# Designed miniproteins, single chains, continued (4): the designs that were tried, part 10

Each design is a single chain, and the fold is of that chain. pLDDT is the mean over its residues in the fold that is shown.

## One batch from the design tools (miniprotein)

Design m12317
Fold by ESMFold2-Fast:
Structure m12317 (fold): chain A 108 residues (1-108)
Amino acid sequence: SIRETLKKLSRELIDLAEKVNRLDAAYAVASALNDPKVDPVLLKASLEVTITYLQGKDPVPKAVELVKKYKLDPLEFADEVQGILCVVVGCKKGAEFKKELLEALKKV
């Protein structure tokens, strides 16, 4: 189920944040997961892309795949990914990746 998948992805994000000594950032992100205004499909896709980024893998192909598969709005998706990254790795890196992501998504 999507609920079970979101719980697993949240744990993976928290584990990655702990390894970079960002437990407070992981807590803030986990708290955001309880916001009923967030679309679960958008959140799942954003978490998968953010986890891929944090693992040092190229997250752009996965982002393009998920935006196409779930017919997500590129701007809303990029904003969600930026928000998560801002908390986990800082707002400068979040903003830089959002620009890269939006350029890749222009062709989707």
Scores: mean pLDDT 80

Design m12318
Fold by ESMFold2-Fast:
Structure m12318 (fold): chain A 86 residues (1-86)
Amino acid sequence: RTAEELAAAIGVKEALELLEKYGDVESAIKSLEKAIELLEKALEQEKSSNVEKALTYAKEALKALKEGKVEEAIKLLKKALDKLLS
């Protein structure tokens, strides 16, 4: 795995913890935006279907958070993390 992919997985996990344990949507958005940048960099270095799917789920989760759909965002972030840990 690339270093960027690993860092992105950590960022997605942090966003999940911020949402599930603390209800901190603003900090979760910031963590997730950084994770998305790292996933995009990872794809530039190595094409991976799992990273591409994780990026798609992460972007959908960010949109859901900005729309106030916290439960949908949590579901999408769990899917993104599953792809990154595969």
Scores: mean pLDDT 84

Design m12319
Fold by ESMFold2-Fast:
Structure m12319 (fold): chain A 77 residues (1-77)
Amino acid sequence: MEEELRRAEAEAVREELLRMGASEEFAQKAGERAYRDGTDRAVLWAAFELGWSPEQMAALAAAVRARVEAARRELEA
């Protein structure tokens, strides 16, 4: 459960960054950060590194949260 959720969190951060135009290498590094430090820290790091606006950071955070919640519900089913 905990390991599966951590992997889902890492995957959510990686996939949403790819959708928003980040490189695969950058998205992978952000996913690794999410796996170790959690999604909020990874999103903040990614937004800072990419020079993103508060609006772009909020959009990423919302998308990641939605994907993680969907994965959590799947794991609980």
Scores: mean pLDDT 81

Design m12320
Fold by ESMFold2-Fast:
Structure m12320 (fold): chain A 57 residues (1-57)
Amino acid sequence: DAVRRIAEREAAKVEEITGKPLEELTEEDLEKLKKTFGWESVEAAKKGIENIKKELE
């Protein structure tokens, strides 16, 4: 499914940037991802990661 493929690509990008899977991200990792993905805040980054996790479930 397209939704799952997008989530898989985003998860791979997170691992490329942080060196960690989605479930092991720290708040410092979220700050780095905020810059790369253009998220406005750490809270927006948390929501983005939770959305990716939900789409992978």
Scores: mean pLDDT 79

Design m12321
Fold by ESMFold2-Fast:
Structure m12321 (fold): chain A 65 residues (1-65)
Amino acid sequence: DIYEKYNLTEDEKKVYDFIKEKGEVTLEELEKNVKTSIPVGLILRKLYSKGLVIYDEETKTYKLA
């Protein structure tokens, strides 16, 4: 449902689902565990622009919004 509502690409779905499963993840954890066709950092930027993820600068972690 959220995938269709926000027109998530396959890469965006993979990153979103991994964050959903873990609750809180670092960029390093995403890069190790999620195989994407474009850099994970670019995917995170897209998800952030859609309001779907938030970043905690203190812990350097991403969470679902």
Scores: mean pLDDT 82

Design m12322
Fold by ESMFold2-Fast:
Structure m12322 (fold): chain A 75 residues (1-75)
Amino acid sequence: GEKDKVMEEIYKLQVAAQQEALKLQAQGDTQAALDVLIATLDKIIAKAEEAGLPQEFIDSLQIQKDSLLAQKAAL
């Protein structure tokens, strides 16, 4: 269904962002790596909310974003 397709798109976005963040981290750019992950989570949260995905899933994405923001603030 459409929700399954949205979830697959979300996983693909997460994988792509993780690969880009790992490349930036390998180059010593930790701040840019965190920025990529945070920006991608914002897009994923918006997509999940628009698609009406379960609140528990959206909450888990928000927790991940808050963790990344805390890591960035500690730099």
Scores: mean pLDDT 88

Design m12323
Fold by ESMFold2-Fast:
Structure m12323 (fold): chain A 87 residues (1-87)
Amino acid sequence: STEEKIEQIIELVEKAAEELRESDPATAQMLEEFRKGLEKMKENNASLEEVKKRAEAAFDTLISLTRDPAVREKLEALKKEILEILS
């Protein structure tokens, strides 16, 4: 279901935010804000298409703002995994 897919994405985003909290707190905070947005979308019964558009936009912004190549690679991998869940 869409709800189950959103829950899987929330878990992945939480894990990524936790891993980055000490090394890149700004990116971790942006991921936490994205997670809160996903929880609100789940509460409002957002469609799979709406979640996919939000995820694509959020990660494109995060990747464009990231100056650390290792963090960028991690964000690109996470974006790919999230979009595969939403396929």
Scores: mean pLDDT 87

Design m12324
Fold by ESMFold2-Fast:
Structure m12324 (fold): chain A 84 residues (1-84)
Amino acid sequence: SPFEELLEQIEKNLDNIEELEKLTRQLMDLLYQAYAAGEISLDELSAIVERLAEIVKKASPAAQKKVQEILAELGRRLAALLEA
């Protein structure tokens, strides 16, 4: 699964904020595209987001904040999609 591959890479890069941000944005974009295309359910999207949240608990507070900001961006993109 491309989601599993990105989650594994995120876990390996918890000490590198720049790479963590890049990988998290890639994961969020992939989740958005898959949901928009009807390839995954909202429950499946939520489960992947929950797994990301558990993985990043081991990261620095600054890294956790960056991931939370990116998740908020996904939330806004999904809200816009539902109005289209």
Scores: mean pLDDT 85

Design m12325
Fold by ESMFold2-Fast:
Parts: C-alpha cells; sequence; structure tokens
Structure m12325 (fold): chain A 73 residues (1-73)
C-alpha cells in the first residue's frame, strides 16, 4: 500500500535534524528507486519485470507524496 510506505517515509524523515535533511534523504531514496528501475529493465527476465516495476512505482509514488507534504509544510 502506497499510503503505508508514505507514512513510513514521513516517520523516517521526522527523525532527521532538519526539513532540508529530510528532503535530501527523500531525493536520495527517489534516486535509488530510479536505479532500481534501471536494474530491473537490464537484469530481470521480461516476465518478471511488470511485477518488479509495479512495486518500484508504488514506492516512488509514496516517496513523492512524502516529499510533497514536507515541501508544503
Amino acid sequence: MAEAWRDAALAQAATLPSREAALAWLEAQLAQIEEGRRLVEAELPAEERPAALARLDELRAALEAARAELEAA
């Protein structure tokens, strides 16, 4: 569930010393998701890619939602 991942990301961000540090951490996590997507496309068999990409898309949506909430605060 994207909402559960978003809440977990926000909870982790809240442990960081500043909003700027939280935003930098979220951007680093988003960069890791993009690298994960590249590895899925390069390394996984074609039949396994849709499920792996769907999971990465769910995590990305959750992290983007967490970033938007921090930017709005």
Scores: mean pLDDT 79

Design m12326
Fold by ESMFold2-Fast:
Structure m12326 (fold): chain A 94 residues (1-94)
Amino acid sequence: SDLRLAVHQYILSLFDELNLPREQLLLFLAALAKPSPVSDILKLSEISEEDFYKLVQAILENPPPGLKLLVDGKEAKSVSEITPDSKVLLVIED
């Protein structure tokens, strides 16, 4: 969908701004496609904990239309809502 493409392009731009490998984008999106603890997201995406929190903060500060980040089933508004045991899910609503 056009919305999913726009979200993909937005997150890709964040990877570029943070100097993260573009090849890890699909792994990052796949890791966030189901509720997963931060430790599993880091293992699947091969992104550092520091870079993961930078990406999440950027998404939460300026979310594109239709994109929501859920932490333990609740929409997150701040990166501080994420703990090491929190289950994180990225939702794209058409």
Scores: mean pLDDT 81

Design m12327
Fold by ESMFold2-Fast:
Structure m12327 (fold): chain A 88 residues (1-88)
Amino acid sequence: TKELEELARKTVEEVAEAARQGDLEKAKEIAYEGGYKLGKLGASEDLVHRTAGAIARAVLDAGASPEEAAEVARSFVKGWYEGKEEAE
């Protein structure tokens, strides 16, 4: 839905901002919370995969390592799974 796409985009933007400030711990927290909300709202697997990829790209573009980018993206996916389970 449009609302889920907007939430996903906002999550990517906020993660990118935290990563640009060098705060990867905050980036992981933002990614997790965004994923959790998307999971509770029933976001599709396709949207989640696209958003995780966008998060990883944003973190890499901010100058983080591929390993750090993967950790932030993984936090987002973890949030989605936990949010989805809570909605059940």
Scores: mean pLDDT 87

Design m12328
Fold by ESMFold2-Fast:
Structure m12328 (fold): chain A 78 residues (1-78)
Amino acid sequence: LKELSPLEAAILRTIEELGGEASLAELTERLGQSRSTVSKALNDLESKGLVERVEGRVRRYRLTEKGREMLEKIREEE
């Protein structure tokens, strides 16, 4: 399994806390990080298959099944 950065792990947890889907703005506000920093991490998470982009008026990111499985593993390490 590919190891996650602390920011990537925090993004996955935050999306779960928001009900499994979040906008870039929601993630940026919750994490206290810049939009560019969060956007880069989201692109990496999407390339790993852990989140998927939801098209619409506002761009949103949804946890995949693989992303949920990854969060369970992270929880076991905590």
Scores: mean pLDDT 79

Design m12329
Fold by ESMFold2-Fast:
Structure m12329 (fold): chain A 72 residues (1-72)
Amino acid sequence: EKVDIYARDIARWLAVSLSKEEIEKLKTLPDKYIRPILIYAGNLVNRPEVENFSLEEQKEILDKAVEIAEKL
């Protein structure tokens, strides 16, 4: 639902900005880097509210965004 909207916007940015190899590396990203990456990407796709989500929600968004980006 809400996670899907943010994941889609971030996925588009990932697909345009990162190589397939770089996107693959996001799958094994340590938890400590998840929040900084989501804040950065969120600001770039005009979704700054992503920073207010829990770490678990941010991880769900990133995982979903990576899945979508790999199919683009």
Scores: mean pLDDT 81

Design m12330
Fold by ESMFold2-Fast:
Structure m12330 (fold): chain A 92 residues (1-92)
Amino acid sequence: SMAARMEAVRARAEALANSEATAAEVAAVAKEVYELLMQMAKENPEEVTEEQLEEAEIEMRAIEAAAAEDPDAPKEEFVARAEELRRRLLAE
């Protein structure tokens, strides 16, 4: 079920938030979150706005770009880089 999948992804995200995670691990979880949001929009379009989907896509693209630059980057540096790239994408 969607609820079970969301809970599993949330548990993984919380585990990564409380540990030393690589850029690749963070990017993998971010991709799963985006895929779940897309599935939720498909099943309940009234609960997920087009703006929320666009914001999630931009965040996903920034995270993937940061991971591609340095897949072995420490979590702190990776998060800072992804946030910088997200701001640039939003400014376009």
Scores: mean pLDDT 74

Design m12331
Fold by ESMFold2-Fast:
Structure m12331 (fold): chain A 67 residues (1-67)
Amino acid sequence: SIEDEVLRLVSKYRGGRGTFLTKDQAISVLQELGFSEEESRKAVDKYASGNYISPAELIKAVKDLLK
């Protein structure tokens, strides 16, 4: 599923014990899924809290981009 692919890519980019990604890491995940940098940044900004985004919120961003 798309959710499983997002979680696979998230595991590649997360550092340390944190469950949150930086916005830059989240943008990289979306670009690896085939989205442009511009649309990735807009989607991440919509769901991020400050400079961080959870994997669950990133999945919501991906679902918005697929509509």
Scores: mean pLDDT 80

Design m12332
Fold by ESMFold2-Fast:
Structure m12332 (fold): chain A 80 residues (1-80)
Amino acid sequence: SEELKKEYERVQKRIEALRKALESDPETAVEIFRKLGEELGEPQLGEDLANAVKNKDFDLIESRLRRYELEAEVLKKLIE
């Protein structure tokens, strides 16, 4: 399906954008994710995301942020 192809490409571009932002300053990314977990009342989410940065598990990061509808907010914080 052409629609499934386009969706796959969007997800891959998003993962690549997250990878570039997270690799530019991983220490700040860890702090942002921990603070995000605290602000949401889900400190375990923050720790899981922080550990994913250290392990370069960008697929897990994208999957978690998509589930919580946080992708745009996190990318904005990482790029600013």
Scores: mean pLDDT 75

Design m12333
Fold by ESMFold2-Fast:
Structure m12333 (fold): chain A 74 residues (1-74)
Amino acid sequence: MVEKLRELAKRFAERDPALARVLENLINMIETMSKEEIKKYIDYYKPTLLAMARGAGVSEEEIKELEEILNEMK
């Protein structure tokens, strides 16, 4: 799960290094959290992360992949 998000962050770094940094910060935070905390954190930040990805010019297919990874981490 975390490895998939890390791989996606590396791909996003080619378009928007700031977005990649936000995803890496998310990974670092969730690695210190309980399952319940991860669910709440992802529910809170998912809309913002998806909006940032759209703004960065990431493809709709990559945005769907991000959403699927985030949903699987809940």
Scores: mean pLDDT 79

Design m12334
Fold by ESMFold2-Fast:
Structure m12334 (fold): chain A 55 residues (1-55)
Amino acid sequence: MLVDIRIMKAGEKWTAKEDGVLYIKYKSGKIEEIEVKKGDEYTMKEDSLVLHFSK
């Protein structure tokens, strides 16, 4: 289920509130999909749209 959706700037940190998948759509059009655990941090490489899906 989608648990968070956020627009983030390059250099901003995202922290996982629960286990799941982090889906990142970068402004350049690059897409990353990362499996995350609660408490994991990720620093945005460029301006991006972030979606967090729970397992």
Scores: mean pLDDT 83

Design m12335
Fold by ESMFold2-Fast:
Structure m12335 (fold): chain A 93 residues (1-93)
Amino acid sequence: MEERERRIEEARELVRRAAAEEDNREALELAARAAELLREEITEEERREAERALEELLAQNELSEEEKELYLRALLGVATVLRIEKERAEAEA
């Protein structure tokens, strides 16, 4: 409820910080933390989107298992925040 709103706001801030971060690893860690905060908000659709984005990345790069996990969590965080922002924009109409 109110804790949910706080987690969403914190996750949105983390994704914004990730977008501005020049260190790729730090950016991924920030986005991955957003996914952790929004774990209960992640849908099957975000999961499929993140998995597809990771598959495209793996087609061009060799990643360790730790890097794959970090990228997947980061992609989930970004996708979930973007969906919530869109839903909030629609709720104002």
Scores: mean pLDDT 81

Design m12336
Fold by ESMFold2-Fast:
Structure m12336 (fold): chain A 82 residues (1-82)
Amino acid sequence: SMDEFIEEFKKKYPLVTDEDIEELKQLYEESNGDVEKAKEKWKERKRQEFRENVRAHLKKLGLTDEQADAVVAEIERLLEKL
């Protein structure tokens, strides 16, 4: 079900917000219940959004763009293990 899909997704990606989940639900409906297509579209959008948001935040903490990119890559690698 959609609820089961969403709960499993939250467990794999603990940094997602309720707003992210609503977006994922919309993509699921747009993909006619094709879970893999919805996930691919959502992951692509969230990867870019996450990268830019984390990058901007890390730069406020004094990191360079290259350092921020390295941290984002490490976080993505850790999330893949979940």
Scores: mean pLDDT 76

Design m12337
Fold by ESMFold2-Fast:
Structure m12337 (fold): chain A 64 residues (1-64)
Amino acid sequence: GDEEKAEELLAKYPGVNITKEEILKLIREEGKSFEQIERMLKTLEELGITSFDFNEALRQYLAQ
């Protein structure tokens, strides 16, 4: 189910600090698809950003 797909994303993008609960919240509460979440995680990893939190991600981005 959705939990198994969330675990697969966590294993695929270990460089980004995100929890299974946060992935499931994006899907169930914010209406995001797994494709949208994977695209977001891939972009963060490619930029060397380890945080999914906007404020911390912005801090890391500006420090580069």
Scores: mean pLDDT 80

Design m12338
Fold by ESMFold2-Fast:
Order: sequence, then structure tokens, then C-alpha cells
Structure m12338 (fold): chain A 104 residues (1-104)
Amino acid sequence: METLLKELIEKFLRRVEEVVDKLVAGELSLEQARAEILRETLKAIIEINVEETDEQYRERVIQGVQELGGFALRAVEQIAADPSTKEEQLKELRKKAEEILKRT
């Protein structure tokens, strides 16, 4: 159970970093980057709903993933406004992910 959530979060964070890299390189617009983050958040929620059978734990994990998706969207918006903040925003997002893992 802990392993699945950790793997999903690490996969999500890696995908966010890829999206941010493409955004900074001018390969994605802000709108496209936001769409990718929303898609990855929904994919994680679907995977949790299929794999996790404990209803209360599943609800907590889904809430955590939704919160992380929200933080990722804010990070992408801030990086689009000022690309020099990329490193700082990605560090803060990883910190938020670690906090979600600890409380779930």
C-alpha cells in the first residue's frame, strides 16, 4: 500500500519535471503544460481507484493526489511567469509530496 502511493507520486513528480522542462524550452505553452498536469493527476486517481480496495485509505490517497496536482499547477504557472524559479518550485513541490506521503 505505502509502496504503491510512493511509486505513483515519484512517477507523477518525474512527469511534472518533464512538462516543466518542455515549458521552459518553449516546446509547450502554459495551457498545454496545465493540461498535461491535469491528465497525469487524473491517471493517478484512476490507478488508485482500480488498485486500492481499502475505501478509507483510497479516499485519503485520492485527496493527497488532488492536493499534489493543485500544487503542481501552481508551480507550472509560477515557472511560466518566471523560468528562473524552476529549481525552487520543483524543490517545493517535492517537499509537498513528502508531506502528503507522511500523513497518508
Scores: mean pLDDT 82

Design m12339
Fold by ESMFold2-Fast:
Structure m12339 (fold): chain A 83 residues (1-83)
Amino acid sequence: MSDEEILEALDAHEAELAALAAAPLERLRAEVASIKDEEERRRAIFEGSLAILEEVRAGAPEELKPYIAAAIEKYRAQAEKAL
């Protein structure tokens, strides 16, 4: 699955996916704001972002779940390299 295929599918449902992510993103912002250590903060952002993507996947229509799963896989591969 290409980045273009993922973006096209997700863009078509942007408002719905954004609504699913809104509350989890607010919780993550509050959590990371309390972390003083930079390494712990980066780890919390990585783990929290994965958790948000999983929550969005769980709440998304069945046809979007494979695209979100592919996005999770790409994010994990890129973020683990950055951490």
Scores: mean pLDDT 76

Design m12340
Fold by ESMFold2-Fast:
Structure m12340 (fold): chain A 85 residues (1-85)
Amino acid sequence: SEEVAELVEKVKKDFEAGNKELIEMLTSDDPEKRRNAVLALAKLFVEDPGLANDVFNYIAEQLGPEFAKELSKEIAEAVRNKEYE
C-alpha cells in the first residue's frame, strides 16, 4: 500500500524517473516488485486516466506490444478487483 502510493506519486511528479522505476519493477524477477508496479498502474488509471494512458503507451513503446497486451489484462483485473485499494 505505502510502496504503491509512493510509486504513483513519483510518476505524477517525474514522468521519466517514475516510468524508469516502473519498467525496472515490471521486468524484475521479483514477483512482489512486479505486483507493486501493476497495482501502481491500476491506481493511476483510477486517479488520473490521462496520465496512466501516457505511462502505458511509454511502457508499450519500450517493452513491446506483446508485453503491453499482457500488462493491460493484469491492470484491468487489478482495477476490477480494487486490489490497488
Scores: mean pLDDT 86

Design m12341
Fold by ESMFold2-Fast:
Structure m12341 (fold): chain A 87 residues (1-87)
Amino acid sequence: SEEEEQKREADLAARRATLAAMLSSPEGQALLAQHQNDITAQFKELRARDKSLSLPVGLQLELLIAKVQGDEDKAAELQRKIDEHLG
């Protein structure tokens, strides 16, 4: 529904704002750059293997946030969701 889409967009905007606040430091910027390169390469490889693969909108951003935060449990959860889209 339109309400669910608006809520999802608002949630993504809130997550982006949280990430931006975390990246106000040089240390956070360096950590983001490292994880962003790794995650971007991973998603590029996945899409190259199957051009029909439709990954959920924002999943790449969600994984990046989890990695930057050091949330290993959340990162593992998101990786499982990626793997489920491959099966």
Scores: mean pLDDT 69

Design m12342
Fold by ESMFold2-Fast:
Structure m12342 (fold): chain A 98 residues (1-98)
Amino acid sequence: FYKEAEERLKQVEKELEEIKKFIEEFKKSKDEEIQKIAEKLEEELKKLEELKEKVKEALKNKEEEEKIRKLLLELESRLGMILMLKSVAEKIKKNLEK
């Protein structure tokens, strides 16, 4: 179980790094609406990083499998939400550039 959980955490960490790069590029926009979207994504990213640290600590302490599963499920669910927001943000940027 713990090895699988660590591999899942590594995948989330990889996705978080890609999201960070996306937010940095999005912040370079001069459009106020795009900047507001970048700020919202950054806020959600910060919350996701805090949850990631909780998962890391639970794994390090070898806490109950059920607790770790719930934390990972919440982490992956929130990641999916941020990826959806990123997709919407990309569409908004394309529309504003026309």
Scores: mean pLDDT 79

Design m12343
Fold by ESMFold2-Fast:
Structure m12343 (fold): chain A 83 residues (1-83)
Amino acid sequence: SMEEERKKRLQEALDFYNKAVEEAKKLSGTPEGVLEGYRLLAEAYARIGEADPEKRDHYLKMAREVLENGEKKAEELRKQLEQ
């Protein structure tokens, strides 16, 4: 059914989110890695929103906030590396 397909897509999106969290932790050592990690997290939130249309706007907002936070954290790390 369409409902079972939605549940499957939601589970796949949640699995992607969990993998993105693990990858983001590995990528935290450089400004470029921080940006890539947060980009993966934003992609994960976007996928959850696509799988859960009732909360799509909420997850798209979360994805945008994650990207903005990633840019700020990457810049902060860049400044720290400049000593």
Scores: mean pLDDT 80

Design m12344
Fold by ESMFold2-Fast:
Structure m12344 (fold): chain A 98 residues (1-98)
Amino acid sequence: SNMELAEKRLKDARESIEAAKELIEKAKENEEHPRKAVQLLTAAKLLAIAALINARQAAEIGDEKQKEEAKKLEEEAKEVLKEADKLAEEVEKKEKEK
């Protein structure tokens, strides 16, 4: 059913957001290794984009409660994507200042 598919999309979005956050934390731990930090942040961005797509799909096909959860996950995915972008810019800027 559409509700079962929406629930799967919400679960996939939650898991992708969690994985993206873990990669962002690993990137922060690798500030001495800028290439590795950028690779981790790129992977985090891809997971945040996957979460955004899954949340949007759940918002389209889910019930009212699932649509509300999907909207919250979409906003969280956007925040994670923005954080990863900002950190990547900071890593690249710090490299150029050497």
Scores: mean pLDDT 89

Design m12345
Fold by ESMFold2-Fast:
Structure m12345 (fold): chain A 94 residues (1-94)
Amino acid sequence: RRRELEERAARIATELYDEAKKQGIKLSASLEEIIRRSQEVAREAYERGWSEAAIEDLVASEALEIIAQDSDERQSAVYFSSSSILRIGAEVDI
């Protein structure tokens, strides 16, 4: 449901932010800002009837773009496979 999707978006954003911080990437945007934006994008896509997989991919792409835009690592992180990054935030996935 909608709340589960919002929680998943927040989790994806948090994991991406934490990973960037662990890698020593300099960030101007706060974790809260990245979460807010990711949830907004997820909500809009959900209202438009996008599939869960497409919404998760969109959320990861948006969060990763925000992170890369504020860092010197804007090349491969943003343009690499976002579905691979989604695994960081999705633990309950059999």
Scores: mean pLDDT 66

Design m12346
Fold by ESMFold2-Fast:
Structure m12346 (fold): chain A 73 residues (1-73)
Amino acid sequence: GPAADAEAAARAARELLARAAAGELSTKQMGEQFVRLGEEVGGAAGAALRAGGREIIDAANQGMSAQEVVAHT
């Protein structure tokens, strides 16, 4: 249901943030993965993930590191 979908999405998002913090993903890659996750999840949770992913991609275009984005999330 929507609550379980939101919980699964939040867990997957936290894993992406952890991988970015560990240097496994660039800021742009993290944003792209958030958009992809949002497409897979769908609904309100998916829309939020896609919006967050676009903001992360914008941060990458502003020169922010993955660690800087994670620190402010």
Scores: mean pLDDT 80

Design m12347
Fold by ESMFold2-Fast:
Structure m12347 (fold): chain A 76 residues (1-76)
Amino acid sequence: SELDRLEERLVGMISAILEEERDSFSLEQQAALYARLRQIRDDTLEQFRAGRLTPEEALARFEREARAEVEAARAA
């Protein structure tokens, strides 16, 4: 289904971000970042299920918010 494909894509994006940032953050910082990215994923999927976002809008929103979280984590 579109929902399953969107979820798989968002999970893949989170995994890619955490792999890229593996050497940049402590284990505690990685856990905190993962928790934030999971929350953004869950909120994005809920908006999609509610019919408020298209798949394309959901991906764009997740990318924007995930990027902001990575930048915030680097600035902390």
Scores: mean pLDDT 87

Design m12348
Fold by ESMFold2-Fast:
Structure m12348 (fold): chain A 84 residues (1-84)
Amino acid sequence: MKPTPVQALLQAAAGIDPDKPATGEDIAAGVRELFKEGGVEATVTASPDAKELHVTVPESAREGAEALKDGLEKSGIKATVTVK
């Protein structure tokens, strides 16, 4: 099955591979790609240690960003959503 960008992002965040730990940029890139596939221009920044993520989206994408925040928080990543 083709992995979704969300599944890939969550697997990276979980750091399952000790030789390839999830980086903040890997997580940020995954989130940007997820929104881009949905036709949304999102601004995403992550801390280098992948512990914090900041996502800025238009109001039309708020529900998607909040769902992503819930998924990231369950993986131990603090996510903040800002609506523009």
Scores: mean pLDDT 67

Design m12349
Fold by ESMFold2-Fast:
Structure m12349 (fold): chain A 84 residues (1-84)
Amino acid sequence: TDEEVKKLEKEYQQAMAQLDALIDEAEARGDARRLEDLLRGLERVGQSFVSLFNSVDKEKAKEVKAETEKRIEEYRARAEAVAA
């Protein structure tokens, strides 16, 4: 239902906001190892949400997959910058 999609979107946004905060903290400390661990966490969380969205809205699942892949690319670049 539309309500299930909206609830899932809020849960996804909360999870992403939490990860963003942790990534920012690790980056500020220059903690490359923690950034790599958080990146793996993002990949797992993203995969789980894509699967959940796919059960309720296939088009939203594609959107969430694209957003998650973009976040992973951005975080990977930031982790590489810290490691250098």
Scores: mean pLDDT 85

Design m12350
Fold by ESMFold2-Fast:
Structure m12350 (fold): chain A 84 residues (1-84)
Amino acid sequence: SKDDEALKKIKEGIPVEEDKISELTLEIVRILQLIKAGKIEEAKKELEKLKKKYPNDKRLDKLEELIEKGETDPFKILEEMLKV
């Protein structure tokens, strides 16, 4: 599954717990929903909060980059995040 792949990648670079990875995935989905709804400022605020909790996650850096570029398609954002 994509969650298992994410877990393996994180365990190779960053010491994290499985429950925290599940929470991270849920928060990412929430941010993507805010972007789709046009609530870009709220999405940026939630992302800043999430980056404080997971400061070394490259997927969050990619999410920030895509938001700054004006990408609003949550499927395209998720696909690009999963490539890092």
Scores: mean pLDDT 71

Design m12351
Fold by ESMFold2-Fast:
Structure m12351 (fold): chain A 87 residues (1-87)
Amino acid sequence: MEEEIWREVELALLQIAAAVSLNALRKGDDPEEIARFLERLAKQARELGVDKAAEHLEKASQYAREGNLEEAIKHVREALDALAEAA
């Protein structure tokens, strides 16, 4: 019960953080800073066992560094869907 509650809290916080990164990408904020943030979120997603979300966040980070904001945004959206399914 306790471990399940904390996992739900961590998943909710990760969803919020991913949504923040999506808004940052849409604003055209620093791509390198956003990429590093997405890499940290991917690691957290893997630690929570949401490998599908982690893979999308890792791809989003790579596309952000390459300046491909359209693909980066697409992968963050797919990560958000995977996180929502896990919550």
Scores: mean pLDDT 82

